# Designed miniproteins, single chains, continued (3), part 69

Each design is a single chain, and the fold is of that chain. pLDDT is the mean over its residues in the fold that is shown.

## One batch from the design tools (miniprotein)

Design m10389
Fold by ESMFold2-Fast:
Order: sequence, then structure tokens, then C-alpha cells
Structure m10389 (fold): chain A 98 residues (1-98)
Amino acid sequence: AAAHLAARLRDIAEGLRRWAEEYEAQGKLEVAELLRRAAEHLDRAADAVAAGDFATGVEHLERAIEDLRRANELEPDENLEQLIQVLEWVRRAIRSLA
């Protein structure tokens, strides 16, 4: 269900903001900013998916994935890498609906 997927994307966005606060506390400001930007894109993807605008949802997911990949290049993390893989799967699934 689109509403369920939108809720999950918003939950991930909130998790990324909390993770960004942890990196900011460590002085890793660039990584923190990339995670916050990815969270903003995930919220926009969630709004688009909830509205049935899957094409716009895919665009925002692609931007979120790009920011997360850049964050992982600066600070490699297994959980971040797994999240990128999950979001790539979600992007492919939504793309089939656009």
C-alpha cells in the first residue's frame, strides 16, 4: 500500500536525522548534512508516493540514494550500505508503477 510505504520512508527519514545528530556530535558535519539532506528527499518521496505520484517519488528517492552514497564514501558504515541497498530495491519497485 502506498500509504504504508510513505510511512516507512518517513520513519527512515527520522532515523537519518537522529543518526545525523550523532555524527554532528562527533564533529562529522559533512556526513551529518548529507544524512539530513537525504532525510528531506525521503520525506518528499513519501509525500509523492502517498499522493500516487510515483514518478516524483522515484526522483526524490534517487536524490536521497545519491546523498547516502556520498555519506558512505566519507564515513563507511555497514548499516548505511544496507539502507542504500533497501532504498535501491524500493526505487526499482516504485519505478515499475511510474
Scores: mean pLDDT 89

Design m10390
Fold by ESMFold2-Fast:
Structure m10390 (fold): chain A 64 residues (1-64)
Amino acid sequence: SREDELARVQHAVAGGVKEANLIKDEKLREEHLENILRWAEWQGIPRDEARELVEGRRAPRPVP
């Protein structure tokens, strides 16, 4: 379903954020996080939810 697809997208975002947080250079880390946010929006996650996911303030939806 579309909800299952979005849950998988949110999990991919969480994984990408975890990897980005391993980048020691602040500027490169910020660029990577912004790329993840734009990708999440392109995949259909609302901007507010995408920001919360990237900032670690929201957990990804459960995958069935």
Scores: mean pLDDT 81

Design m10391
Fold by ESMFold2-Fast:
Structure m10391 (fold): chain A 70 residues (1-70)
Amino acid sequence: DRVAEFAESLSDEEVLELAKAARESAKDADPETSKLLLELSEAVFKAYKEGKDPAKVAAEKMVELLAAVR
């Protein structure tokens, strides 16, 4: 929804910075939230390397993360 729309509006560089921030946040998070944050970060970087749309991948993963953490 609003979070997915925001992620899709970001440039590739902005999405990569968001993924980097998620990785840093994972260091201080509980194990389950940390795993989801790392999965988001890895999926975004993988999409970028493979020439796919990283913003779409970020949007999908952010929706999953919010559903898991309420």
Scores: mean pLDDT 74

Design m10392
Fold by ESMFold2-Fast:
Parts: structure tokens; sequence; C-alpha cells
Structure m10392 (fold): chain A 66 residues (1-66)
């Protein structure tokens, strides 16, 4: 849990640095439900990628959230 939260914070900061504040807020909200919903997990992936988070980092984060 702590490791997943730290990786999420890193990804959200990347989105904020790219000026994607609204997408970062949505990703943070959806991350709370990504453990139990594949549909939420796919939406979270899309938001992270749209926010400029590298695909490798997105996949690493999603594995930790499972």
Amino acid sequence: MVEAAEKLDEALQTMIDNGKHDLAQQAALLSAYANSSEKVRERLRDLLLSGGVPEEKVEELLKLIE
C-alpha cells in the first residue's frame, strides 16, 4: 500500500508538472477504486498516459495497485 501510494504521488506530480491538474485530480480519485474494478483501472491508465506519465511507469503503478 505505501509503495503504491508513493508511485501514485510521483505519477500525479508528473501530470501536475505537465499542467494537467484536472486529470491528476481525477486519477487520484479513481486510484481509490482501481483495486476492485478493471474498468476503473483502464480509465486510470488512460488518464495517466494523457497526463504524460510514461507507459512503463503506468504499468508499474497499476501492478502495485492490484
Scores: mean pLDDT 78

Design m10393
Fold by ESMFold2-Fast:
Structure m10393 (fold): chain A 80 residues (1-80)
Amino acid sequence: SLLEELKKRIKEAKSAEEALSVVHNGFSAATEAGLSVEEVEAMVKEMKKIIKELDLPEEDKEAVIEELDRMLARLKKLAA
């Protein structure tokens, strides 16, 4: 599934830049697949759990989580 592929890719991220790339690609793939806002929210929740456990500086983890929240907020605004 898309979620399982994204989980694998995010776990392999070695930098904030790589993690952000996975996030951006994940949102692109989810919108192209026609996922609902609720499905994307579930995906974001699971990705945040993984990001918090990455071996990255806390500042970098916070930046990636902030970008996830920003992209989700944009998607919700477009769906309203």
Scores: mean pLDDT 84

Design m10394
Fold by ESMFold2-Fast:
Order: sequence, then structure tokens, then C-alpha cells
Structure m10394 (fold): chain A 75 residues (1-75)
Amino acid sequence: MKRRREEAEAALRSVREAVAYIRSLSPEEAKKYAELFYKHGGADLEAGRERYRDDPEAVRLLEESRALLEELYAA
């Protein structure tokens, strides 16, 4: 159980760090990186949502991360 929680936290931190990094880039670079991350990360976020279904905090963070990625990609 501890390992699953650590994996969930690591995944969420990784997504947050990626979003923060993308936001630190120039608008053109950020858009390119967001597009690549959205294409690959979107599927991972959906899988994560099902995987962490038992943890409402993890699900909420994944949902926030997905919304941020969608906003970065659309902008």
C-alpha cells in the first residue's frame, strides 16, 4: 500500500513539474512541449484516474493536471 501511494505522489509531482517547466519556457516552446506532453500525457492521466480511483486526492490532482495541460495546449 505504501508503495502505491508513493508511486501516485511521484507521478503527480512529475506532472506538476512538467507543467511548471513548460510554463517557464517561451510561449512558442511551451506550446510545442505542451502538444507533445498532451498527446502522451493525456492517455497516462486517464489511466491514472482509473488506477487511483480509490484515492480521491490523487484523482483530483490528476484532473487538475489534465485541465492545465488542456489549457496550455489550447492557448
Scores: mean pLDDT 66

Design m10395
Fold by ESMFold2-Fast:
Structure m10395 (fold): chain A 71 residues (1-71)
Amino acid sequence: SLRDRFEELARETLEVARELEAKGDRATGRAVQRDVEELVRRYEEGEISLEEAVEILERMLASARKVLASV
């Protein structure tokens, strides 16, 4: 389901954030974690649709993975 996709993307993005911190980019890792937490809050509070939340998370994950690949 789209909800399962949202939860999977959030989990994967948080894993990338942890790997960034482990590789010494603590600032980027923490920023990614905060951005995911804020996105989850916005969705749970009804500020954005589930489709929008998934789209934003897919972009966040792609961006975070690109940073991780460069460190």
Scores: mean pLDDT 88

Design m10396
Fold by ESMFold2-Fast:
Structure m10396 (fold): chain A 92 residues (1-92)
Amino acid sequence: AEQQARQEELIAKLERAVGLGREALREAKAGTNWDALRAEAMRALQEAIDLSTDSEIKDKITEAAVHLADRASIERGVRLLEEALAAAKAQA
């Protein structure tokens, strides 16, 4: 019950982070300011890290945060978040 509720919260935070990361990637490719979207994505990531007890998912989120901090690697960051979300959904 507690584990299931925590997993549902983790999935929701990762879905938000993926969505915001994809928007940040679109803005970065368009040459517009993406800092606000990145900041929101990073907030969702910190919440997801706090909710994650699985080391594989936590490592993917942590690596994604590093890549989302750099415009050149945002696409890799989004891919890592999508992988973390898929793993979290598979465990639910």
Scores: mean pLDDT 78

Design m10397
Fold by ESMFold2-Fast:
Order: structure tokens, then C-alpha cells, then sequence
Structure m10397 (fold): chain A 97 residues (1-97)
């Protein structure tokens, strides 16, 4: 679980550095899914995936404030209204804890 946090953080750093191949490898390892599946995602979708999963990892660690922070980052990158609504519902729920 702490190891997964590091993988998602490194994936975000790789995306920000423009190293998308490295981000794909890190996300594939962290999520246990194929690189071929991850490669089908856009750069924005890769970052949304990394932020949302990092938020879930912090939630499992009991760090509610960081979980909220990363769900907000995922929401800000999401262009789809349904995805934005889902992130808003999660953020609202976590703020009540």
C-alpha cells in the first residue's frame, strides 16, 4: 500500500516530465493491468487515473486530507460531467468524516 503510493507519485512525476512511457509502466505495475491497456489512455486520462488511485491509497492509509486533495486534482482534469459529479460526491462524503 505505501509502495503503491510511491508508484502513483512517480507516475505523476513522469507525466509532468513528459515521460509517458515511464508513466505507463508505473501505472501498469501499480494497478496490475497490462501496459497495452494503459497505453490506450490519453495523457490527461493517465494523470486522472494516477491522481484518483493516489487519493484511494491515501484514504486506505487514513489520510483523508490528502485523499480529498488528489480527488480534487482528478476532478479539475476531468472534462466529462459524470466523472466530475462522481469526484464531487466522493469529496463531499470524505469532508463529512
Amino acid sequence: MEEDVELFEKAIEAIDAGNYDEAVKLLSKALGISEETVKRLTKEQLKILAYSNLALEYLQLGDIDKAIEYFKKAKELSKDPLSQENFDKMIEYLKKL
Scores: mean pLDDT 82

Design m10398
Fold by ESMFold2-Fast:
Structure m10398 (fold): chain A 74 residues (1-74)
Amino acid sequence: LVPLLTAASLLAAEVTQDDEVTLEIRRLMTSDLSPEEVVERIRELLEKHAVGSEGDIEALLELAREVAELRAAA
């Protein structure tokens, strides 16, 4: 979990260029929300705040889903 969370957090920082948005994305990934809810909320944040490429956004959403699924399985 921790390595994927770290990778997702670093990618979020690059994609958003905003520490507050990056922290909110990290908070969502470690929340008690379902994986689907986590991905949807992060997608909404990225639609408003992302400055990175579409490929980086898609990679971040996939990492966020993996983190949320691993958390839900624990």
Scores: mean pLDDT 77

Design m10399
Fold by ESMFold2-Fast:
Structure m10399 (fold): chain A 58 residues (1-58)
Amino acid sequence: HMVIEVEVETDASPEEAGRRALAEALNRAGQLMKPGDRIVEVRVEVEGRRARATVTVE
């Protein structure tokens, strides 16, 4: 069981902040995952130009 959390703040739109946070969290998950692991939960929270993405792997 592993949780990856990434926060991004950008000068762009809230949509762009969320997209970048999610992309970074998924990239990190891919680097840390072992054979047989799977992504079981993805959550993205956006507050203005700051976003947090959380990916849970089991």
Scores: mean pLDDT 82

Design m10400
Fold by ESMFold2-Fast:
Structure m10400 (fold): chain A 92 residues (1-92)
Amino acid sequence: EFEKLSPEELVKAAEEVVKHAKELLKKLKKWKEEGDPRTPEALKKFIEQIKEFLSYLESQMPNLTPEQQKKIEEYKKELEEIKKEAEKLLEE
């Protein structure tokens, strides 16, 4: 089951996910700096959600136009960077 969104909806969803992931990462950084006990579980959940979404984007690549594929590739790179930063926060 890989066909839940149209190609146009997928591109819009990826853009919104990147935007919200950046905002959530900033929030989680503040939680860690403040010693919030919710931080480790929130980071683990965040990392898993990014991994699942990246896998979903990859599965949908054959259904996209070249222009849409380029956009999704850019969003995948941004999500991978966000994921790596969240993983570093979890290890510290």
Scores: mean pLDDT 84

Design m10401
Fold by ESMFold2-Fast:
Structure m10401 (fold): chain A 56 residues (1-56)
Amino acid sequence: SMEAAEALARELGISLSTAESIVRAIESGDEVALRVAAHDLGVSVERIRRAYERAK
């Protein structure tokens, strides 16, 4: 959702467009896209998943 993307962007300090892509990857089960995003952001996939659960 847009609200989840906004909260995730704030939590991780990333752009809204990047957060929207991450939310889409999580909701579609795209684990490859999620691992790539985690590597690019310098965080773990687990941290992204926790931030998403907190954001929704």
Scores: mean pLDDT 83

Design m10402
Fold by ESMFold2-Fast:
Structure m10402 (fold): chain A 60 residues (1-60)
Amino acid sequence: SKLEKLENLKKELERDIAGAEEGIAQSTDPTIRLFLQAVLDYSRAMLEEVEKEIEELKKK
């Protein structure tokens, strides 16, 4: 179902966020930090949209 696919995507995004946060904390390279910050920002924005869509589907 669409709901199941979105819940799986949410779990993947949560893992990406955790990985990016850990990578930023452990890296001193400014280029790597900039890349990981972009991944973190994108993944957080996508997670917010996915959570909104899950809530909308659960209201039906």
Scores: mean pLDDT 86

Design m10403
Fold by ESMFold2-Fast:
Structure m10403 (fold): chain A 103 residues (1-103)
Amino acid sequence: RPTVADFAAALKAGRFAEAEAIADELMRPDGDPAELAGAAIAAINRGEFELAERLADALIRRVEAGDRSAIPFLHRVAAAAEEAGETELAARLVAAADRAEAA
């Protein structure tokens, strides 16, 4: 099973087709939300913002489906997005966390 480390290595090497395939595996509903958050942060740190947005959206859907254990990971991805200057992505992640915490 591919890991966040495999995903980060694929991005660093410019192996984008491999990175996308790993991202699809990490976005599975039965996957670990910590791995999903780690992959989103790795994509942000590499400037792969479209891929980061897909990974972040999968994490938001996990929380909206009732996985409250994923809420802290929304905050972690939001912090990484804010540091990268992706203020709209950061705001969207924080808004999703706030809605889930209020439910």
Scores: mean pLDDT 85

Design m10404
Fold by ESMFold2-Fast:
Structure m10404 (fold): chain A 85 residues (1-85)
Amino acid sequence: MKSDEEKMLEALFKAMDVDGDGVITAEELREWYETALDKNLSDEEVEEIMKEMDKNGDGVVTFEEFEEWYREKAEESRELRESLR
């Protein structure tokens, strides 16, 4: 049985993964920030966040990379934690 945290992270990942291909692209990341967090990211900000999430440098974010990023940000950023809880 999946934990409530894992289920929440899967739901968030699926919300960001608009095409349902199992990865998050820079375009999908931008759209999610605009719709979920009411933040308009610049191209430079999207690139910075993608580099932070995309730990293997393949240009997309996998669910495993997303979980790791979320845990790091949940610990470091109170604002992001409040938005995702």
Scores: mean pLDDT 70

Design m10405
Fold by ESMFold2-Fast:
Structure m10405 (fold): chain A 70 residues (1-70)
Amino acid sequence: LTDEVVARTLQLEPTGDTRKPGPRSLGITGRMVGLSTESVRAAVDAGTNEKGRSFAAAVEAAGEVGRQYQ
């Protein structure tokens, strides 16, 4: 479980230039869990700091995992 969450969190974070969640990650959570992209965006905005961006990615990963394990 923890290993899966960590792996997904890494995938949700952009592997490109900046350390912030990619729009693809935000969209995936909204579709799979039934959350709107607005909900995930609110989490990102709450964590304006760089640590908050990683937290938003973790929230998205947790939502997806929760959907699977209900």
Scores: mean pLDDT 48

Design m10406
Fold by ESMFold2-Fast:
Structure m10406 (fold): chain A 61 residues (1-61)
Amino acid sequence: NPEDVEIAEDLAEMARRGQERYPWDADDEGFIESLANGNLSKEALEVLAEKLGLDLEKLLK
């Protein structure tokens, strides 16, 4: 869904800035879960994973 993809791209940009601002040793999966909050399309999750360099399967846990 194009709207979800745009949202995912914006969220990915915010996530990258957050990680750069706050160096985390633990997990970006927790942050990604917060961003997704459980309701993004598969296409949006793929965009989010690609932008952040994460495995799609990790986002679908």
Scores: mean pLDDT 57

Design m10407
Fold by ESMFold2-Fast:
Structure m10407 (fold): chain A 89 residues (1-89)
Amino acid sequence: SIDTRLQIVHLVGQVLDQAILTRTPDEVLLAQLDELEVSLLSQFPNESDFITKLLGDVRLQLQNGVPASTILDDLSVVDLVHAVQKVTA
C-alpha cells in the first residue's frame, strides 16, 4: 500500500539523516543500509520489489559519490508527493 511505502521511505530517510548528523563514512552507511534492507524485507515481504529498488537506488547513488544529504532531499520530495496525493480526494 502507499502508506507502507511511505513508512519504508521514512525509515530509509531516518538512516540517511542520522548518517549526515554523525558524518558517517559512505562504507559504514552502505553496511547500515544493507542491514536495513534485510530488516525491511522481513517486515514487509509484500513490498520486496519496492524495497530492493529503493535501497538499490540509494546504494548506487552513494557508490557514485552522491552526498547522503542530496539523496535525503530527493527522498523528501517522494514523501511530499505521496502526502499531496492523500489530501486530494
Scores: mean pLDDT 78

Design m10408
Fold by ESMFold2-Fast:
Structure m10408 (fold): chain A 92 residues (1-92)
Amino acid sequence: PSEEELEREVQLALIEIGLTLIEKYSKNPEIRKLAKKARDLVAELAPHDLPLDLVQEMRNLVNEAIRAEDNGDYEKAVEYLKKFIELLEKAL
């Protein structure tokens, strides 16, 4: 595999881990529901067809959602997860 293919695989694995942690540890039921929906959408992706910049944008949105959740900013966490879902729905 190319270096780009390995980077894509690593980023997608980190996205899946991040969403799983949000679903497992969030105290907010809307955030847990959105993280589950996001994970289900990730499972539908054909990873080889995704451009690396799109995968990096997805990773940034998950990181921002985690940061917002950690800071107790549940409104921002919901916003970032909804943007992530919208981005995936456009790619599918």
Scores: mean pLDDT 84

Design m10409
Fold by ESMFold2-Fast:
Structure m10409 (fold): chain A 78 residues (1-78)
Amino acid sequence: SPEEERLLASLRSAVDVIEDFLAQGAEAAAEAFLRELRDALEKHYADSPLAQAVLAIYDAARSPREFVARVRALLEAA
């Protein structure tokens, strides 16, 4: 659907932003952005299976780097 395609594009962009913060050593900024992403997905995309999968990765991942790696793998499979 157009909504799913837009969510996929937004998630790819969000992952790129998190990776950029991590590449700069800005771990606190990466964590803050990741929390805002989680909040937006919970608030606006609660019924999306894709958003639910990303939120499950957020809960399981131990670091922003692990989150990025797992979400990239998910998006490549989608």
Scores: mean pLDDT 87

Design m10410
Fold by ESMFold2-Fast:
Structure m10410 (fold): chain A 70 residues (1-70)
Amino acid sequence: SQVAQRLLEEADWIERAARAAPPDARLTYGLSPESAEVLRKAGFDVGDDGTVTLSPDEGLRAADVLRSAA
């Protein structure tokens, strides 16, 4: 589905950014509505505009959540 494809693409993006960042980094991601909803349901602090700020470790967890939902 188009939703599943979007979740997988954003999971790959988040994982690549998280792996490239230093461990103390705080990265802000602008999410699609589909990814924002999945991450909100998983307990991530996603803003009303779809933005979320994550450490690299939190980013890897977010990517896994998006892949599991796809």
Scores: mean pLDDT 86

Design m10411
Fold by ESMFold2-Fast:
Structure m10411 (fold): chain A 90 residues (1-90)
Amino acid sequence: MLEEWNAELRRLGEALKQAGLSEAERAAALAAARVEFLRRFKAADLAAELARLADELRAAAAEARAQGREDLAATFERQAAEARALAAAA
């Protein structure tokens, strides 16, 4: 599953690049896609992975904010909250 997940995210990243989206838009879309991908599976089966993703997205939001990218930070914080909610739903 992890290999398929990474492969799908890589394909999405290339498709977004071909579509002419900015780096910031692609980063936000990939973060959203991670949460959506995990929603396709039973939350109980991926609770630990969802919690880990939430922590990674929160760390990414902190880094984006430190770099003055408040729009990306807000997007990552929202996606982190969604991932945490899905993990808690079991």
Scores: mean pLDDT 73

Design m10412
Fold by ESMFold2-Fast:
Structure m10412 (fold): chain A 100 residues (1-100)
Amino acid sequence: TDDARALEGLIETVEKAIEAAKNGDYETARLYVESALIGAIIGRKAAERQGNKELADYLKKAHDSLVKALEALDQGNVDEAIKHLETALENLRKAAELAR
């Protein structure tokens, strides 16, 4: 489905943010996190319009974790940022299972 493809793209974006953060490329990591935040908002709105509350809840959890990752990057706390990105990734993978 188009929703499953969009979630796959969002997962890939978060994985790239983790790689950039681990490599010390914090500007690139921030750009990927900002892109993922937009994707999570769009995905949640689509899930809400479809009446899929469970999908919307996972996308909200992913969004909340991405916000915390961005805050951690701004504070220079890379390990905390990666932890929040990994939590976002877990919630996005749960969302992708529901989009099947």
Scores: mean pLDDT 88

Design m10413
Fold by ESMFold2-Fast:
Structure m10413 (fold): chain A 74 residues (1-74)
Amino acid sequence: APSPPPADGDPERILELLPRMLEVARELGSETAILTLEAVRLELTEKTEEDRKKAEELRKKAAELIAEERKRAE
């Protein structure tokens, strides 16, 4: 089976930290951070096609929020 090479940001370590990062993002009230972290979690745990689609949807929503904020700054 193909094994991922060791690299900074090991998926297992990221998955272990994700619940704490999500809690911090929620306390900060950053919807963009929450959506991004939930997308990363789904991508790293990818078990079904639905999980992949949901992760893509969360990333798109986060990108739209960033674009909206940038438009408001202009």
Scores: mean pLDDT 71

Design m10414
Fold by ESMFold2-Fast:
Structure m10414 (fold): chain A 67 residues (1-67)
Amino acid sequence: LMEELKEIIEKYKDDPSRLALAISLFLMEKGISPEEATRIARYARDLLEKQGKTPEEVAEEVVKRIE
């Protein structure tokens, strides 16, 4: 889960729109509702883009929201 999220974040880190979409789709596949998946994906995007967090730190924060 964390490793898969980290890989998605690394892959799409240069495109915030695709990053948010990729994270939301991944979370929905894991059983998170579309509304919650979208909220978490936007939070993850903001951590990376606005707060300069690393992909690993962003993945850790996402896992905290879904466990």
Scores: mean pLDDT 81

Design m10415
Fold by ESMFold2-Fast:
Structure m10415 (fold): chain A 74 residues (1-74)
Amino acid sequence: STKKLLQQAVSLYSASSINQVGYDTSQALADRLRAQGATPRARALADQFARGAAINRETARINYQKYQQLLEQL
């Protein structure tokens, strides 16, 4: 039904937005750590945040794509 598709679309949009914020936050932390520290520990932590950012970005992209596909069915 149209109502169920709209509810699913809202859920996917919300999930995409949350993952986009996760990407923005983790990438900013990685960039800050790389700017502040030449230590191996700081670089390792920055790489960990950068990996987390990449995962959030990909998840946001997938959820947004699913959202767009549902909108095309309305």
Scores: mean pLDDT 87

Design m10416
Fold by ESMFold2-Fast:
Structure m10416 (fold): chain A 67 residues (1-67)
Amino acid sequence: MEIEEFFERLSKEYGVELSALRTLYYTYKLSKEEIEEIAREIAETPRGANRSLTLKLVSERLAKLPR
């Protein structure tokens, strides 16, 4: 369960860049479960051109929710 293998799996499965996944984990301090939910939501988003912006907005919303 290396974190890099987790990112590689999500990148292959949902088409999210490794750098974006690393940013969620290291910069936003999100859990692996939260990152996987975000990757899944991005994959279901009809606007591929706005994936990076969508990723940021989703992570900001999750960070504001009481845990």
Scores: mean pLDDT 68

Design m10417
Fold by ESMFold2-Fast:
Structure m10417 (fold): chain A 61 residues (1-61)
Amino acid sequence: VRKKILEKVKDLNEAAQFVVVRGIDEGLSAEEVAERFRELGMSEEQVKKAVEKYKEITKEL
């Protein structure tokens, strides 16, 4: 599961990849994950893309 999640987000920076993994492990909402991405200094475009990937992954679980 974890390896497949990392493959889906391999185009994100390493810190953002860990936010996705932790969000899934902790059951965080897309809104909470978006806030974590903003705290990493990501642009709104990068946050939107990363949140869409997060939603896609959570739907497959």
Scores: mean pLDDT 77

Design m10418
Fold by ESMFold2-Fast:
Structure m10418 (fold): chain A 86 residues (1-86)
Amino acid sequence: ETIEEINDIIDSLNSKIDHLKANGEGKDLISLLNELIELLKQIESKEELDELRKKLAPLVEHGVPMETLLEAAIDVIKEIIEKKKE
């Protein structure tokens, strides 16, 4: 279900943060991951999650760097949140 899928994504992102912290690397990447996690908590529907996946699919297919993918994901979720105000 949508909440379980979001929680699985958040758990995966937290695991990545833990690995980065253990290595003393990626301070900027950790910051982006934390911002993404907080924004993901604001996704409430399957349609919102599907829109995020659809918009990120071309970036994943083209093998963009993780930092670029995280920045794009943050921007997409912010757009989804703004649509909720309509």
Scores: mean pLDDT 78

Design m10419
Fold by ESMFold2-Fast:
Structure m10419 (fold): chain A 77 residues (1-77)
Amino acid sequence: MSSEQKALEAEVDAVVAEAKELARANKDPRKSTIILFLAASLRSEFHLMIKTKASVEEMKKQIEAQKEAIDSAVEEA
């Protein structure tokens, strides 16, 4: 609800959009599924954190952790 939380929501949307492009470029359906699952999990967790009134710092930590998880899933070639 704060302007800071809205900025983080925009960052989550950007990460999800990038993950969808990575999944689309990947021809391995297992990897594509994992990447899409991680993106969906990030969005769901972020919305839950907003609903439970989590701190901005907790939200930032969750976004960074999920970005690392998506990168790792792509690299697991």
Scores: mean pLDDT 77

Design m10420
Fold by ESMFold2-Fast:
Structure m10420 (fold): chain A 71 residues (1-71)
Amino acid sequence: SAEDYEALGLAYMVEGQEYEKEGRLEEAARKYFEAAKYFEKAADLSSPEDRARYLRLAEHARERGERLLKE
């Protein structure tokens, strides 16, 4: 379900934050990109009413991962 993919995305966001706190930026970025993939899957399965929220979560996760790899 969309909610199952949302839960997976949130779990990957938490793992990314943990790696980022440890200074493991490449590992953190990989977790953020995985989070974005699951949020995109949640958007695909969600109602049109919830789609925008999931796409915003995916964009946030993607931006965090990209930021870590550019700095």
Scores: mean pLDDT 87

Design m10421
Fold by ESMFold2-Fast:
Structure m10421 (fold): chain A 67 residues (1-67)
Amino acid sequence: SREEGLRAFQEGVRLYAAGDYRGAVEHFERAIALFEEELARAPDPLVQVLLDAARSGLAEARARLGE
């Protein structure tokens, strides 16, 4: 759901700020999957912005891990 996606995204941000980059990756991947499911049901500009933000967070967390 959108709310579950937002919670996963917020947890990813929290873990990234705490230096838990592996945990951040797991939660950003979860957020991406949930936001993609929402967009498959109906176009939503807010969900698209959140998906793009989650993808950026994932890329940054992976870069911190040397991936």
Scores: mean pLDDT 89

Design m10422
Fold by ESMFold2-Fast:
Structure m10422 (fold): chain A 65 residues (1-65)
Amino acid sequence: SNDDINRQIQQRRQTLNQSIDNVINRLRTDYHYSDDQIDQSRQQYIQFNQQYLQRFQDQRRQESS
């Protein structure tokens, strides 16, 4: 159902967002990345995750049809 697909997407989005924050915190604390490097890295992760979630959503909707 659409509700199941939406729940799976939201769960994956939450997991991915948490992973971004964890990675960014490590880059800042352990690797001493500059704010510019952090912003660039965060933007790349966000873009990748948006593409991943869009493909996942499209595939799941096609399978449910």
Scores: mean pLDDT 79

Design m10423
Fold by ESMFold2-Fast:
Structure m10423 (fold): chain A 84 residues (1-84)
Amino acid sequence: MDPIIERLRERLAALRAQFAAAVASGDRAALQAVIREAEILIGLAGIVIGVGKIAGDEEVVREAERLREEAEALVAEARAVLAT
């Protein structure tokens, strides 16, 4: 795995843990922080996809697209919790 993808995966795992803790505690400010950090991660994954496409690295593109989809799902889950 590319070191950049590995680091982004670690950040996503940390955000999932923060999301679970925020849901358990009812901390709306923490849920908003998870959304902001996940949106930054989505942007970073987009940059990695762009660079990977220019470099012709299909594996990096696939891994970054998967990471972006997972981060987008986390944003949707956090927003759904905030809507209740």
Scores: mean pLDDT 87

Design m10424
Fold by ESMFold2-Fast:
Structure m10424 (fold): chain A 84 residues (1-84)
Amino acid sequence: VEEEALEQARKLIEDLTKVHGLPLPERPESLEEAAKIVVELLKKMGYTDEQLLEITDRLIELARKRGNEAALLFAEKMKEVIEK
């Protein structure tokens, strides 16, 4: 589950940087590192901490409804990073 979540997070980072013309960051080796990178990219795109918390709460709800454990794990890690 962690390995699957990390691979999904890496792909999301690649997709976000490609769409927004940003340089690809160093490959994250942990789910926490990947979550920090995604949060920082979204902040660069103009999202506030409050908006990111709303987004992560919505992602958690969607992942639970879909039974996607990897997506749930990543969304919860993003929320943890934002709340610190």
Scores: mean pLDDT 77

